# Designs tried in a protein design run: designed miniproteins, single chains, continued (2). Part 81

Each design is a single chain, and the fold is of that chain. pLDDT is the mean over its residues in the fold that is shown.

## One batch from the design tools (miniprotein)

Design m6802
Fold by ESMFold2-Fast:
Structure m6802 (fold): chain A 71 residues (1-71)
Amino acid sequence: MEEVREAALAGESMAAIGKRLGIAPSTAGELAGKVMLRSGSPQAQLAKEIGQKLAEIGDGIDRELATGEPA
């Protein structure tokens, strides 16, 4: 499932990947996760770290807007 890994690293949606491969979006997401973990490539690891940091920044902004007190 190299195609799923490449598309996930490029930031394609799971719905788009699922439609291209003729599988459910949930299955595409599961396969992308498994392929990225199993590949063990430095690029997959770097993409994971960047993705996690971007997600944390986005989640942090959403949280501050939805809750809490800015000081």
Scores: mean pLDDT 60

Design m6803
Fold by ESMFold2-Fast:
Structure m6803 (fold): chain A 100 residues (1-100)
Amino acid sequence: SPVDRARAILRETSLRVSALLQKWAETGDEKYIEEIEEVIEEALERLSEILPPDVFEKVKEVFEELLETLRKSKDPEEREEAFHLAMERVAALLDEYAAA
């Protein structure tokens, strides 16, 4: 189903972004923000083909807010917290769509 495909994309994206955030925390190398942005952009492109426009726009907003926090934050703990909250928000949006 579209929801199952969206959840699979979210799971894959979560694992990839989490790994990049950990490398960023360990190295201090801001190149990882660019790699995180690429992973999220790829996920959004795939989700735009699967999700209804109203659901997609809400998911896109969550990821855009996450990227803004990651660009501004110098604290690895704040970045990790923002990431976890964003993933929970997207999962909740997909659950609401599945229940509709």
Scores: mean pLDDT 88

Design m6804
Fold by ESMFold2-Fast:
Structure m6804 (fold): chain A 69 residues (1-69)
Amino acid sequence: DKEELLALADGLRAIAATLPVDDPRRPILLNAAHELERIAAGESSLSPEELAKAIETLRAFAASHGVHA
């Protein structure tokens, strides 16, 4: 669902915003959020199966940081 992907991307950006600007995790989270937006737009090179697994991993990560997407 496009809305769920965009909500997850927003959640990852919210986590990144709590980190110092020089934290190495910040660019990783921002890149993940950008990739979720590309997936929502239909612009990803990953297979549907790889996308589903990656999305579930990112969703679990966001949830472990108190963010529900």
Scores: mean pLDDT 74

Design m6805
Fold by ESMFold2-Fast:
Structure m6805 (fold): chain A 67 residues (1-67)
Amino acid sequence: GEFGKEAGENAERRARGLAEEGEKVGGLPATLEIEREGAAVRIRLTIGDRVLEGEIKADGSGTERVS
């Protein structure tokens, strides 16, 4: 539904902001991957050798992994 779109857009904005900040400050290569499934969003952000992964559901619940 429409609520799922908003959740996906919000997650994308957060991830994009972090990637853009990395470009400005560190000059490090950044790669952003976003996969939307209805009301759930899976994100993967790679900056240099760091990987941030998370899944955000429409109700705000989710899991986050840093490796």
Scores: mean pLDDT 60

Design m6806
Fold by ESMFold2-Fast:
Structure m6806 (fold): chain A 77 residues (1-77)
Amino acid sequence: SMAKLRELLSEVRGLRELAERRGDELLLRRARELEARLLALAPELADVEPAEVSPDTRYEAAALRLIGIELDLELLE
């Protein structure tokens, strides 16, 4: 659904901004790859705002959430 794609894109963008602030190149690369895949499926969602992500979010939590988003995306493709 479009609502699900919007939610996933918002979350991925929040995680991308977290990775950019931390200089975490691996997390940033993964977030950018997922953002590109989501935008390829729904280009009309380009203006979706990043979700707020706590600056204290642990690396493992962020990495696991990106894996969860990738799994959700596989089910939508």
Scores: mean pLDDT 86

Design m6807
Fold by ESMFold2-Fast:
Structure m6807 (fold): chain A 95 residues (1-95)
Amino acid sequence: MLTPEELKELIERQIKYIEELVEELEKILETADLSQDDKDFVQRVIENVRRQIEYIREQVEKNKDNPEVLQGLLQQAVRLYGLLKRFLDGLKLYV
């Protein structure tokens, strides 16, 4: 089992990767030929992802010494990255 310190480091790494995907989505919003409805949808996805990052960070602070909870938060961050990456890759097919 990973230590709480190792888990916190891995969670922060996943959040950094998620933030990089959000930056790519924001660039697409500014540069791509998307309908207003599609732009509004992508903006809602960005806002939802930002709320999930905030939630994960809040839960890490509340559970700093609980490796079982931190492992669950790491799994949530990894899942969020995977979902966002699939969304971004799909969106790139339309731009």
Scores: mean pLDDT 87

Design m6808
Fold by ESMFold2-Fast:
Structure m6808 (fold): chain A 81 residues (1-81)
Amino acid sequence: SIKEELEKELARGVASVEAYAATLSPEARAQVRALLAEFVARVKEILDDESLSDAEKREKFLELERELLAGILRVEDAEAA
């Protein structure tokens, strides 16, 4: 099912972001983990929304991934400055 597929993608994404966050300063790590927690919560809302089609769930998942990556890049830019 799409829910199982997206749950597996979520688990892999969480593991990758957490591994990356572990390489950062404590302040940047906390910010990235906060962004990750928001992403996970929003994805779970989408997966549990029975009014959404499989295609809509996938599209919203991709939008949230883009938001997460943009947030992480902003943290990196602030750390590098």
Scores: mean pLDDT 86

Design m6809
Fold by ESMFold2-Fast:
Structure m6809 (fold): chain A 79 residues (1-79)
Amino acid sequence: MVKLEILAPSADKATAEGVKKLAEEANKKYEGVEVKYIDAEEFKAKLEGARSGKDIDGANALIQQIQDSVQKALKLLEE
């Protein structure tokens, strides 16, 4: 099972609902793929946790991982 994490901005309801819809479509279209919706504030909390350990490289990796996951999710929905 492949896990994809989709980040949505908490301050924009329209964008957040759009991202949720994309996650639902991906889960319906691809059996064995788990798409996880993550709120921007929740992701910020995780990033701060990584920084608290003075792991700047780890914090940057988390940002890159989310960006990559969003791109992969959008690519899957194109099919």
Scores: mean pLDDT 60

Design m6810
Fold by ESMFold2-Fast:
Structure m6810 (fold): chain A 86 residues (1-86)
Amino acid sequence: MAEEEVERAIEELRRAIAELEAALAAGDAEAARAALRRVQEAAARLAEIARRHPELEERVRAALEEAERRLAEIFAANPEAARAAL
């Protein structure tokens, strides 16, 4: 079901963001880069879902905006580690 698909994709995005936060907190630049790639892949997956299911576009947009806000907070909290990973 489309609802299950979008929920699963949002969970994947949130998990990838949590992995990125943990890697940055640990000072593991390689793990942080890997987690960032997973975040980008999950975000692309959500964009594809919105393209196939226009009725889910608002929900996908809200999830991506929340992810962008969370990433900004994580990078602001770990500026030196973020600079090393990016």
Scores: mean pLDDT 83

Design m6811
Fold by ESMFold2-Fast:
Structure m6811 (fold): chain A 86 residues (1-86)
Amino acid sequence: SPAQKFGEEGRKAAEEFIEKVSQYPDAEKIREAARLAHLEVAKLYKENPNLSVEEMKERILEAGERVRQQEADGAATVRALSDAGL
């Protein structure tokens, strides 16, 4: 189903991103932002099962912006997510 395929692609992308940044000094903040973004995408997909890959990327960036708003130091994390397409 589209939901399964989307979920697999989203999970793989999040895992690959986390793995790539795991060695960075700020990896903990980037990893946490990616985790939260992934949860938001999964939640949104339950409500909108017809989300495209482009819309998924937009929603991941939107979730990263929420992390920035919640955390005073989240701005660099939002930029990292934007640059990575997550």
Scores: mean pLDDT 61

Design m6812
Fold by ESMFold2-Fast:
Structure m6812 (fold): chain A 100 residues (1-100)
Amino acid sequence: MAISAVSSTTTTLADGSTVTTTTLTYADGSRLVVTQTYDADGNLTSITQTLYDAAGNVAATRVTTYDANGNVTSVEVTVDEARAAADPFAAATAALWRAE
C-alpha cells in the first residue's frame, strides 16, 4: 500500500522515559500508528502498532515488549475480525503480524 504521509512526535516523561509516536497515513485513508517507548536509560521497552481503517476505527493492534537487554519478551496481536474481513489490507497486516 502506498504511504501518503509520515509524521513523528517524541515526548519525554517526568521519569526520563521517552515515547515516540510515528503515524503513517496510506493513500486509502487508513493509518498505522507506531508508538515506541524507551526507559530512562534509553532502552526500548515496548512497541505498539495500531492499524486504523479509513473510517478511523481500530482494525488491529500489535504490542511487542522488550527486556532490559533488548530481547523480545512477548508479542500480543489483537485483530477486529469484522473490520479485517471488510479490509483486505487489515487482514493481510494481521496475518503478517501473527506470522513468526
Scores: mean pLDDT 73

Design m6813
Fold by ESMFold2-Fast:
Structure m6813 (fold): chain A 83 residues (1-83)
Amino acid sequence: DRREILAEAFRKMAEIARKNGQEKAAKIFEELAKKLREGRLDQDEVRELLIKAFSEITDDETRDKIAEILEEAQARIDELDRQ
């Protein structure tokens, strides 16, 4: 469930990045979603790739929209951990 929530968030983040011309970030988010579903990523690798993806985003509006998606996904995971 947690992995699926993150994978879906990364897919949405990739779509937003692509729509706003942020192709490098979009590719990293797509790779994160794919590898996470395949069970090929650990927590440290996820964090490193997220930092890289956000660093590739060149406009504040797109970065804010993408960060909001990630924040929402993290809040949902945190809620599951408290139940």
Scores: mean pLDDT 81

Design m6814
Fold by ESMFold2-Fast:
Structure m6814 (fold): chain A 100 residues (1-100)
Amino acid sequence: AVIRLEAEAVIRLPGEELRARVRVEIRDGVATIEVEVEGEAAKPVRLATGASTREEDGKLFVSVELPVADEAEAKAAARRVLEELAAGQGDAEVELGPWT
């Protein structure tokens, strides 16, 4: 079976907010996690999750594929990617919305 999950996220910086969209697809125990940071893209300093990054049309795209035991592990992995992105932006907080 294929599980698809989406969430909106906000990366809060002092004086500004970056909006992100998170998509997760789980197939046969493998999760594909894609994060799209909307607006003016800030380049992450470092990503430890093995994620690839791409800039296009003022947006930052982050993609990672990893094995997961369940949906909860995939959600945790997506949060880790967002937290690594936020850490790369400096003094930032991550707010992850509900999964749909």
Scores: mean pLDDT 72

Design m6815
Fold by ESMFold2-Fast:
Structure m6815 (fold): chain A 69 residues (1-69)
Amino acid sequence: VQMTDELRAKVKAFQRNAGLGTADGIAGVATQEKLKQWGLYTGDADGIFGPDTLAALEKLEKLAPSLFE
């Protein structure tokens, strides 16, 4: 998955609102582990931004859109 400016902005908003501390816009291990804690991502936290990580973020945006503002 290629990182667009829109996607990076969404990742930064999630990181900030989820309390990850660093909002760098990179959906790495820490971001994947947070999605796993919330039951949205079931794969391994490998630090690779793939389709499964993108799908987890899209599902969360539908359930809690305020996390992406």
Scores: mean pLDDT 72

Design m6816
Fold by ESMFold2-Fast:
Structure m6816 (fold): chain A 67 residues (1-67)
Amino acid sequence: SMEDKLKEIMERISEVMERARESEPDVASKAVSEVTKITQMLLNSETMKDVDKVLEEADKVLEFVKG
């Protein structure tokens, strides 16, 4: 459901921000910039397809901060 996907996106963003807080400054800066972009994409989302794209971008940023 859209509600479940929104919850997953929020969980990914929260984990990205927690990991960014403990990361090197360059990694943290990029993570914050990407989270800002993802949040803007989510606010502009009108369809399930748009939400799926946001979740894909959130997963990419999470993998980046995990190293």
Scores: mean pLDDT 84

Design m6817
Fold by ESMFold2-Fast:
Structure m6817 (fold): chain A 62 residues (1-62)
Amino acid sequence: SKRAEENAKAAEEAARKAGASGGGALMGQWGGHDLGEAGYTVEEAAKAGAKMGKASKGMPDA
């Protein structure tokens, strides 16, 4: 639905921005999109994306 689409896009963008400051920008982006689709708020998805990015900081970027 339109709301879910907008939520997913906003969550993806927010998670990408949050994850981009560390290794795992793609991981944050993908996770944010998925959470947005599942009905999580942009804020919740962004926080999850940031955590994924930080967790992957010691890992090589894909």
Scores: mean pLDDT 57

Design m6818
Fold by ESMFold2-Fast:
Structure m6818 (fold): chain A 70 residues (1-70)
Amino acid sequence: MVEELRQEIKELKEELEERLKKEEDEKYKKSLQVVIDTLDDILANPELSVQEIAEKYYKALEKAEEIYLE
């Protein structure tokens, strides 16, 4: 379960990095970067539980939304 979630996070990070390269909107770039940075942090810590990974990810999404709405 945790291994499968980590694989999905790796794939999501790669997709977001490709999206970031093509994005022209500065607010959306900053939003994407916040999520990418959080996914990097998650992948750097192999001891994180599924709940801890989910918490970090949703917190990053909330921050990204705040940046985009400003």
Scores: mean pLDDT 81

Design m6819
Fold by ESMFold2-Fast:
Structure m6819 (fold): chain A 100 residues (1-100)
Amino acid sequence: PRKVLSDEEIEKAAEEFLNTLIEELTKNKDNPVKSKQVQALAVGLFRGALSEMTPEEARRFMEAYEKLFKEKLPTLDPKVAEAAKETFEQIKKEFEAYLA
């Protein structure tokens, strides 16, 4: 069997993923085309990461990501917050498809 990721490694990966997404969305908040490209790239990277995870690891990642996302959301620029919400809905759909 492959190396199982620890809860700490999964939480750190979720935090780094979210922080990178927020940084890139913030840089491109006034460019709708670039903002949509960042969102699409993030969803693609998440889909790729899911293919490397067990269902249990994927659930832990989603739980950590959602918790961190909700904590950071009220601190974000409204344009960044809206783009982050759209990205989160797409990520949730990818996760649901992975579990189906």
Scores: mean pLDDT 84

Design m6820
Fold by ESMFold2-Fast:
Structure m6820 (fold): chain A 63 residues (1-63)
Amino acid sequence: GEEGAQKAFEGGFNGDPVKAYEGALQGGRDGKREEAAYASVMGGTFAGNPEAALAGSLGGDKG
């Protein structure tokens, strides 16, 4: 539950996207949804709008 979400966010804040992705897979309530949220953050960065992608990730899962 919550621990999985924290692992995903901690990985991201460490500046290690692989750990963020793994955390999302291991412990999200909707593991696949958190994986999609992580992919959205990455896609937003390439699209030149990383804040929107990050907001979508946080708002979409919020837990």
Scores: mean pLDDT 52

Design m6821
Fold by ESMFold2-Fast:
Structure m6821 (fold): chain A 71 residues (1-71)
Amino acid sequence: SAEEWLRDQAAALGKTLEPAAARLLVERLGDDRLRLSTALMLMVELAPGDVITEAHAREAVRLLEEAEARA
């Protein structure tokens, strides 16, 4: 699933992606791997510790949607 793929990508970057965060991304961005990868990179920058939370996911989606609206 896209959620499992996101968790695996986060693990490869040394992060644990919370299930709620993965679910939020897929619900908001769909199974668009480029958009999901961009949001994951934003979440990694926002998360100073080892865990990426739902709050980090909400902020990453907001930033991505703002960037897309300016395109």
Scores: mean pLDDT 84

Design m6822
Fold by ESMFold2-Fast:
Structure m6822 (fold): chain A 94 residues (1-94)
Amino acid sequence: MEEKKKALEEAVKALREAIDRARQHLASGNPDAAVAAYREGLEAARKALEKIGKVKSGIPDLDAVAERFGDPARAALAVAEGLLKSMEYELEKL
């Protein structure tokens, strides 16, 4: 349990930092760098959630989500923020 909590805390930190970096890249007009930062954070979050048995394997299909939103960077942000809230909820339960 403690190791799962630590992994989740690290994933929350990594995802928050990735979201902050991605927002800075979007503000500077670099959406490709923003998407890359989000993908890195999403992968860390996914691994932590899998370790506690709360999520299916794999990163959400950002390309399919991007078509739905019409903006890949905004789609990645929405997915990352959703995962962050999910991880914070699981961390509160531990």
Scores: mean pLDDT 70

Design m6823
Fold by ESMFold2-Fast:
Structure m6823 (fold): chain A 100 residues (1-100)
Amino acid sequence: SAAELEAKKEELEREALARIAALVTQLRNGRISEEEFLAGVREVLEELARRLRELGVPEDEIRRTVAQLGEYAVAMLRGEGAPEAVLERLREAIEEVLRA
């Protein structure tokens, strides 16, 4: 049903957001490198896109969802005082996911 699909989409988005927040925390605490952080965010967004496709979500909606979560990741990093170069690399990684 439409209600079941919407609930599942919200669950997947919430899970992806929590994983991104955990990666931001790990980067802030020096537990992972910038390279590991960028790879981790890419993996989370790619997995979210794949799982949404498996649910039959239209590609344009998947792209909007991934872009929105990507911008949230950029906003979190900016809030933590990350250099502009790191924010630019994150935006590039998000754009690569959106082109796949």
Scores: mean pLDDT 88

Design m6824
Fold by ESMFold2-Fast:
Structure m6824 (fold): chain A 88 residues (1-88)
Amino acid sequence: SPVDVGREELEARLREEIEEFVRKYGDEELAREVAAALGLAEPESEMERLARAIRLEGLGREAEVPEEKLEEARRRLEEREAEILAKE
């Protein structure tokens, strides 16, 4: 049975998992792309800012990244880690 996990906990877990991924594999570029795409990091380019603005406009000005999308990103990081470990 799943424990009720709030959005803040999912964001914190994703940040920790991204940092752990960088520590283990040194892929800072992938970690940055994932964090930026989820809105967990500041966009570095005008294009990234525009993409984020369009996403927020579609969800409403006060809309945050949905929990389902945070969970999806966590799964993608776990899959990537598992693939790297299996290749080793």
Scores: mean pLDDT 57

Design m6825
Fold by ESMFold2-Fast:
Structure m6825 (fold): chain A 90 residues (1-90)
Amino acid sequence: LTEELLELIKKLSGKNTEEALEELEKKAKEVLEKEKVGLEFRTIKFDGIEYDLPVPTEPEVSLAVLMALSLLTASIIHKKAKEVLEEKEK
C-alpha cells in the first residue's frame, strides 16, 4: 500500500495539479477502506474558510494510512480554496 501510493505520486508528478489530486484522493480513499481505519472529521477555520479534515480515531496507524490522510487533506484544502476564490470573482 505505501509502495503503491509512492508509485502513484511519481506517475502523477508531471500532470496538472487538479487532475493529480483527484487521482491521489481516489487512491487515498481506497487505502483507508482497505485498512478499515476509523475517521472523525474536525472542522478547522482558517482565514474565514471552514475545512472538514479527517483525523484517525486510532493512536497508531500504518505509514500508508498516514500518507493517505495527508493526500486526502491536501485535496480537501485545494478544493475548498478553489471554491472560495471562484466565489470572490463574482
Scores: mean pLDDT 72

Design m6826
Fold by ESMFold2-Fast:
Formats: C-alpha cells, structure tokens, sequence
Structure m6826 (fold): chain A 71 residues (1-71)
C-alpha cells in the first residue's frame, strides 16, 4: 500500500484477516494514524510508518506488528 491509499471509506485487510473500513486517517510526524472499523462495529487503531508502510496495532496490552493491504 501507499500513503495515498489510506482514505476514509477505503477497505483494508490486516494480517489477522480482519476486513476493515477506514473511518479516519491523519498524519502525525512520520506516522499515519488510522482508525478503522469492521462489519460488526469493532474499532481498531493502527499506526503506519509513512516510509516503510509497516503497520502496528495495539493488542492484548502490547503493540503488534501487522500488514494492511487493499481489498
């Protein structure tokens, strides 16, 4: 994915197989902060590095590395 792909209304899949709709995306320094929701109404927060496109999510009290890809 590219930085330009993280727009509100776009769908992405994470490495756990969650299909998510982007609800908000904003830049903070070298990071993109992405809020996304699944079809069940669960909300997920991701931090994406703008250069590497590596993503992290907060899971079970720790930051977990993931991937985000276009669907």
Amino acid sequence: MKKEDFVVGSKVRDSDGNVLTILASFERGDKLIVLAGDEKGNLYLYEVDKETMEATKYLNGEKKKTTLEKV
Scores: mean pLDDT 77

Design m6827
Fold by ESMFold2-Fast:
Structure m6827 (fold): chain A 62 residues (1-62)
Amino acid sequence: GQKEADEAAERADRAGTLAVARGAEAEGQKSADLSKQGRDAGDPETEKELGLKGYEAGLAGA
């Protein structure tokens, strides 16, 4: 019936949303960590390189 179909769809949507959120969180954390490492390095070349890698990781997670 409609109620069973609606509940099944809601569970499937929740599972899909959690999986996507987990993937985005992982890429977001990687992006943040790389950007922080760049800032903490105090070396312009390393900061630039890690900043670019962080930006690319952020795009992959988006």
Scores: mean pLDDT 64

Design m6828
Fold by ESMFold2-Fast:
Structure m6828 (fold): chain A 65 residues (1-65)
Amino acid sequence: SAEEIKKELLKNGIDESIANAVEDALKEAKSLEDLKKGVEEGLKNGGTKEQQKAGKVVLELLDKE
């Protein structure tokens, strides 16, 4: 769930503002596959080190059941 992913992001030391943005994106995404593509695209376009770390953690959590 979006809440579980936010909880795991916070446990991994991801900033609360980034974790909140990820939760909102999860709620707006049409599917988990759609969200994965969005995160992968964001990582390819670059970003801050914190955003890259958050994106990798999100992808790992989305591969979880």
Scores: mean pLDDT 72

Design m6829
Fold by ESMFold2-Fast:
Structure m6829 (fold): chain A 80 residues (1-80)
Amino acid sequence: SAEREERVERTIADARRLAETDPVGAAELLARTAIEMEKEGDLRLAARAYRELAEVYRRAGNDVGAAAAQAEADRLEKEA
């Protein structure tokens, strides 16, 4: 729904700002959002949250975390 998309966009914007000062908190927020969207059956929005999580991990130098989050996003995009 448009309301769900708007909520996720707002959360992603908040996480991007948070990542500048608290990348761990930003990653936790995005991971929770992705899991919530999977539970709600919105695989496209879940994949989007995982892509943003991969970006946060990559910028923090966590290549393993970035690869894992990107793999989840790719999996969900194929299932959506």
Scores: mean pLDDT 88

Design m6830
Fold by ESMFold2-Fast:
Structure m6830 (fold): chain A 64 residues (1-64)
Amino acid sequence: TGLARARQMVDRELELARDEPAEVQRARIENLLAHLVASGVISEAEAAELRAEADRRLAERQAA
């Protein structure tokens, strides 16, 4: 599904940007999600779900 593919793409972006500052990682995720919504791969609601998941992961990493 589009959501499953988008989740894999988000996971890949977070992995590729693992050593980048959190603000850079967040910007990359925002850019990816905006592109996927604009391209019709996912809905705005699905993008919000993936953004919340990514933000939680980034917050956990920065708190550690």
Scores: mean pLDDT 81

Design m6831
Fold by ESMFold2-Fast:
Structure m6831 (fold): chain A 97 residues (1-97)
Amino acid sequence: ELEEAKERVREATSRFLKASDEAGLNSEQAAKTVALALLGAYLIYVSTDPEILREAADVMERAAKELEANKGNPQKAEEVIDKAGAELSRLVDRAEA
């Protein structure tokens, strides 16, 4: 379960980074996507709870799908990235508790 959850976060992060690269983001937005990928890697390192990791994978997968659906819409990309960042930050807080 834990190893499977960690792999799911890695796969979701990879999909998110690919979607971000294809979304035509500016430098600031691109930096934010790298920060989100690092949060995902951090969760894999610190979390022993497969539920937290599954939620992180769901966040990244949803963000990837929304970026894929909204290519060429930088306003929507910003919203998706910021929402995913806020959700991952809350999961980090839960993992560290």
Scores: mean pLDDT 85

Design m6832
Fold by ESMFold2-Fast:
Structure m6832 (fold): chain A 87 residues (1-87)
Amino acid sequence: SQEELMEEAKKEMEEVVKETLEEIKKAKEAGASKEELQKIVEEGLEKMEEIWEKYAPLLSEEDRKKLREYMQELADKLFEEAAKILE
């Protein structure tokens, strides 16, 4: 169903955010540069875009918009939490 596809897409995006934040924490503890940490964030954002491209063609126009809005919320959360780790 469309609802199940939305939940799957959201879950995959949430898992990417969680994985990316853990990678940032580990990299910082290992002494990674700001540039290396930025690359991890960029790779996380690219993975979320790949999930969007995978699910968007399967969704209605309305659900596609909702998924995009959710992806933007997750991106904002990723930036906020990454900034806290990098302080």
Scores: mean pLDDT 87

Design m6833
Fold by ESMFold2-Fast:
Formats: sequence, structure tokens, C-alpha cells
Structure m6833 (fold): chain A 66 residues (1-66)
Amino acid sequence: MPSPEEIVDAAIEEMRSQLDMSNPEIRKRVEALERAARERLRLGLLSVEEVRQMLELMLKLIKERQ
């Protein structure tokens, strides 16, 4: 089974593939979300599924701004 870290890594890679990473504001936001996701998972504040849901919501919000 994939580790929690591998699941978060895959979600972040999906965000990077779907967003324009040449845009510095988008890149900065994705980097901040990656850091926040890893920290919350490490501290046990959020489950892997909750982290995935957070990243999916943030991806939608970033896409709406285009």
C-alpha cells in the first residue's frame, strides 16, 4: 500500500500538472500548500484523506482564478 507521504506527493504532483507553474503566484501557493499538507500530516492534525480533500478544494479555487 502507498505510504501517506506517497499519497500526498501524488496529489501535489497532480496539482503541478494541472496548474500553470510558470506563474510565480501559482507556484508560491502550491509550495505553501505542499508545506502545510506535509506539516499537518506529520503532526497528526489531519488524516491523509482530509489532506487530499484540502488539496482538491485549493486546486479548484486556484483554477477559478485562472
Scores: mean pLDDT 78

Design m6834
Fold by ESMFold2-Fast:
Structure m6834 (fold): chain A 98 residues (1-98)
Amino acid sequence: SVMTKEEFEEALKLTQELIDKALAALQAGDYKSAAEYFKKAAEEVKKINPRSPLAVSLYVRAAEAYIKAGELEEAKKIAEELKKLGHTEEADAILEKI
């Protein structure tokens, strides 16, 4: 897919804002909000580059935050998404923590 320069710049800005919000939520002990922000950041990175290692890293951080929040079904959904993207090792590591 081809993105315009404007769409790319907006996606980068939104990704950074979501990561900053996720980190602030983690520092506050709000694991559920942190997980939701990391997941949204991963989805924005995936729109820019579906092969980005950053998207995988953000999905893993979202799943770990969901596990800490007790949101095990949301963590499982992220593991299934990672498997569909070919990241079986990262997905299995998440599932072993549940």
Scores: mean pLDDT 89

Design m6835
Fold by ESMFold2-Fast:
Structure m6835 (fold): chain A 86 residues (1-86)
Amino acid sequence: SKLLSTLLNALYKLDFSTLKKFLTPDTVAGILELLSPGSNYPLLIGLTDDQKKKVFKFIKNNLPEELLKDPSVKYLLKRLEKYFKL
């Protein structure tokens, strides 16, 4: 889909302006799962750990307060912090 292509292009190019538009309740957990170690999602296999860490830092610093209270988001944030040694 056009939305998925836009998201993937933004992730690969570190287009943070576009990525901010995808920080919604419906999408944020899915994006965090795609960044997780051991994630076997073909569309993100080419993304380097350094690029994933930059995307993760951007997401963490730009998440709305209401999404920080979501149990799934909290779990994924802690898992990714441990993985990236933050």
Scores: mean pLDDT 74

Design m6836
Fold by ESMFold2-Fast:
Structure m6836 (fold): chain A 110 residues (1-110)
Amino acid sequence: SIDELAERLLKVMEEMAKLLEELGFTEQADYIRKLAEEVRKRLEKASDEEKVNLLYHTAQVLLDLAREFLLQVERLYEKGEVSKETYDRARKLLDEVEAIRKEAIELRKQ
């Protein structure tokens, strides 16, 4: 459902913010949390069409951010500054964002 996809999006945003905060990227973490709060507020007043469009556009923004974040974490991993587990967490977040975006595209076709 649209509401299940929205819950998954908000959850991945919080997981991404937590990982960013753990790595000292506090301003980026705060940005993601603020974006999540704005998305939550807009979803409460939105029609189903507006919800799907909001989820799609938010997932697209997060995809770009998750790709850049993974690149930064990969550089830190290559320098020995982060663990393999931290790198794998960043990769999993990207995979989750890509899955959410694909589901939002399918809902837009309905």
Scores: mean pLDDT 87

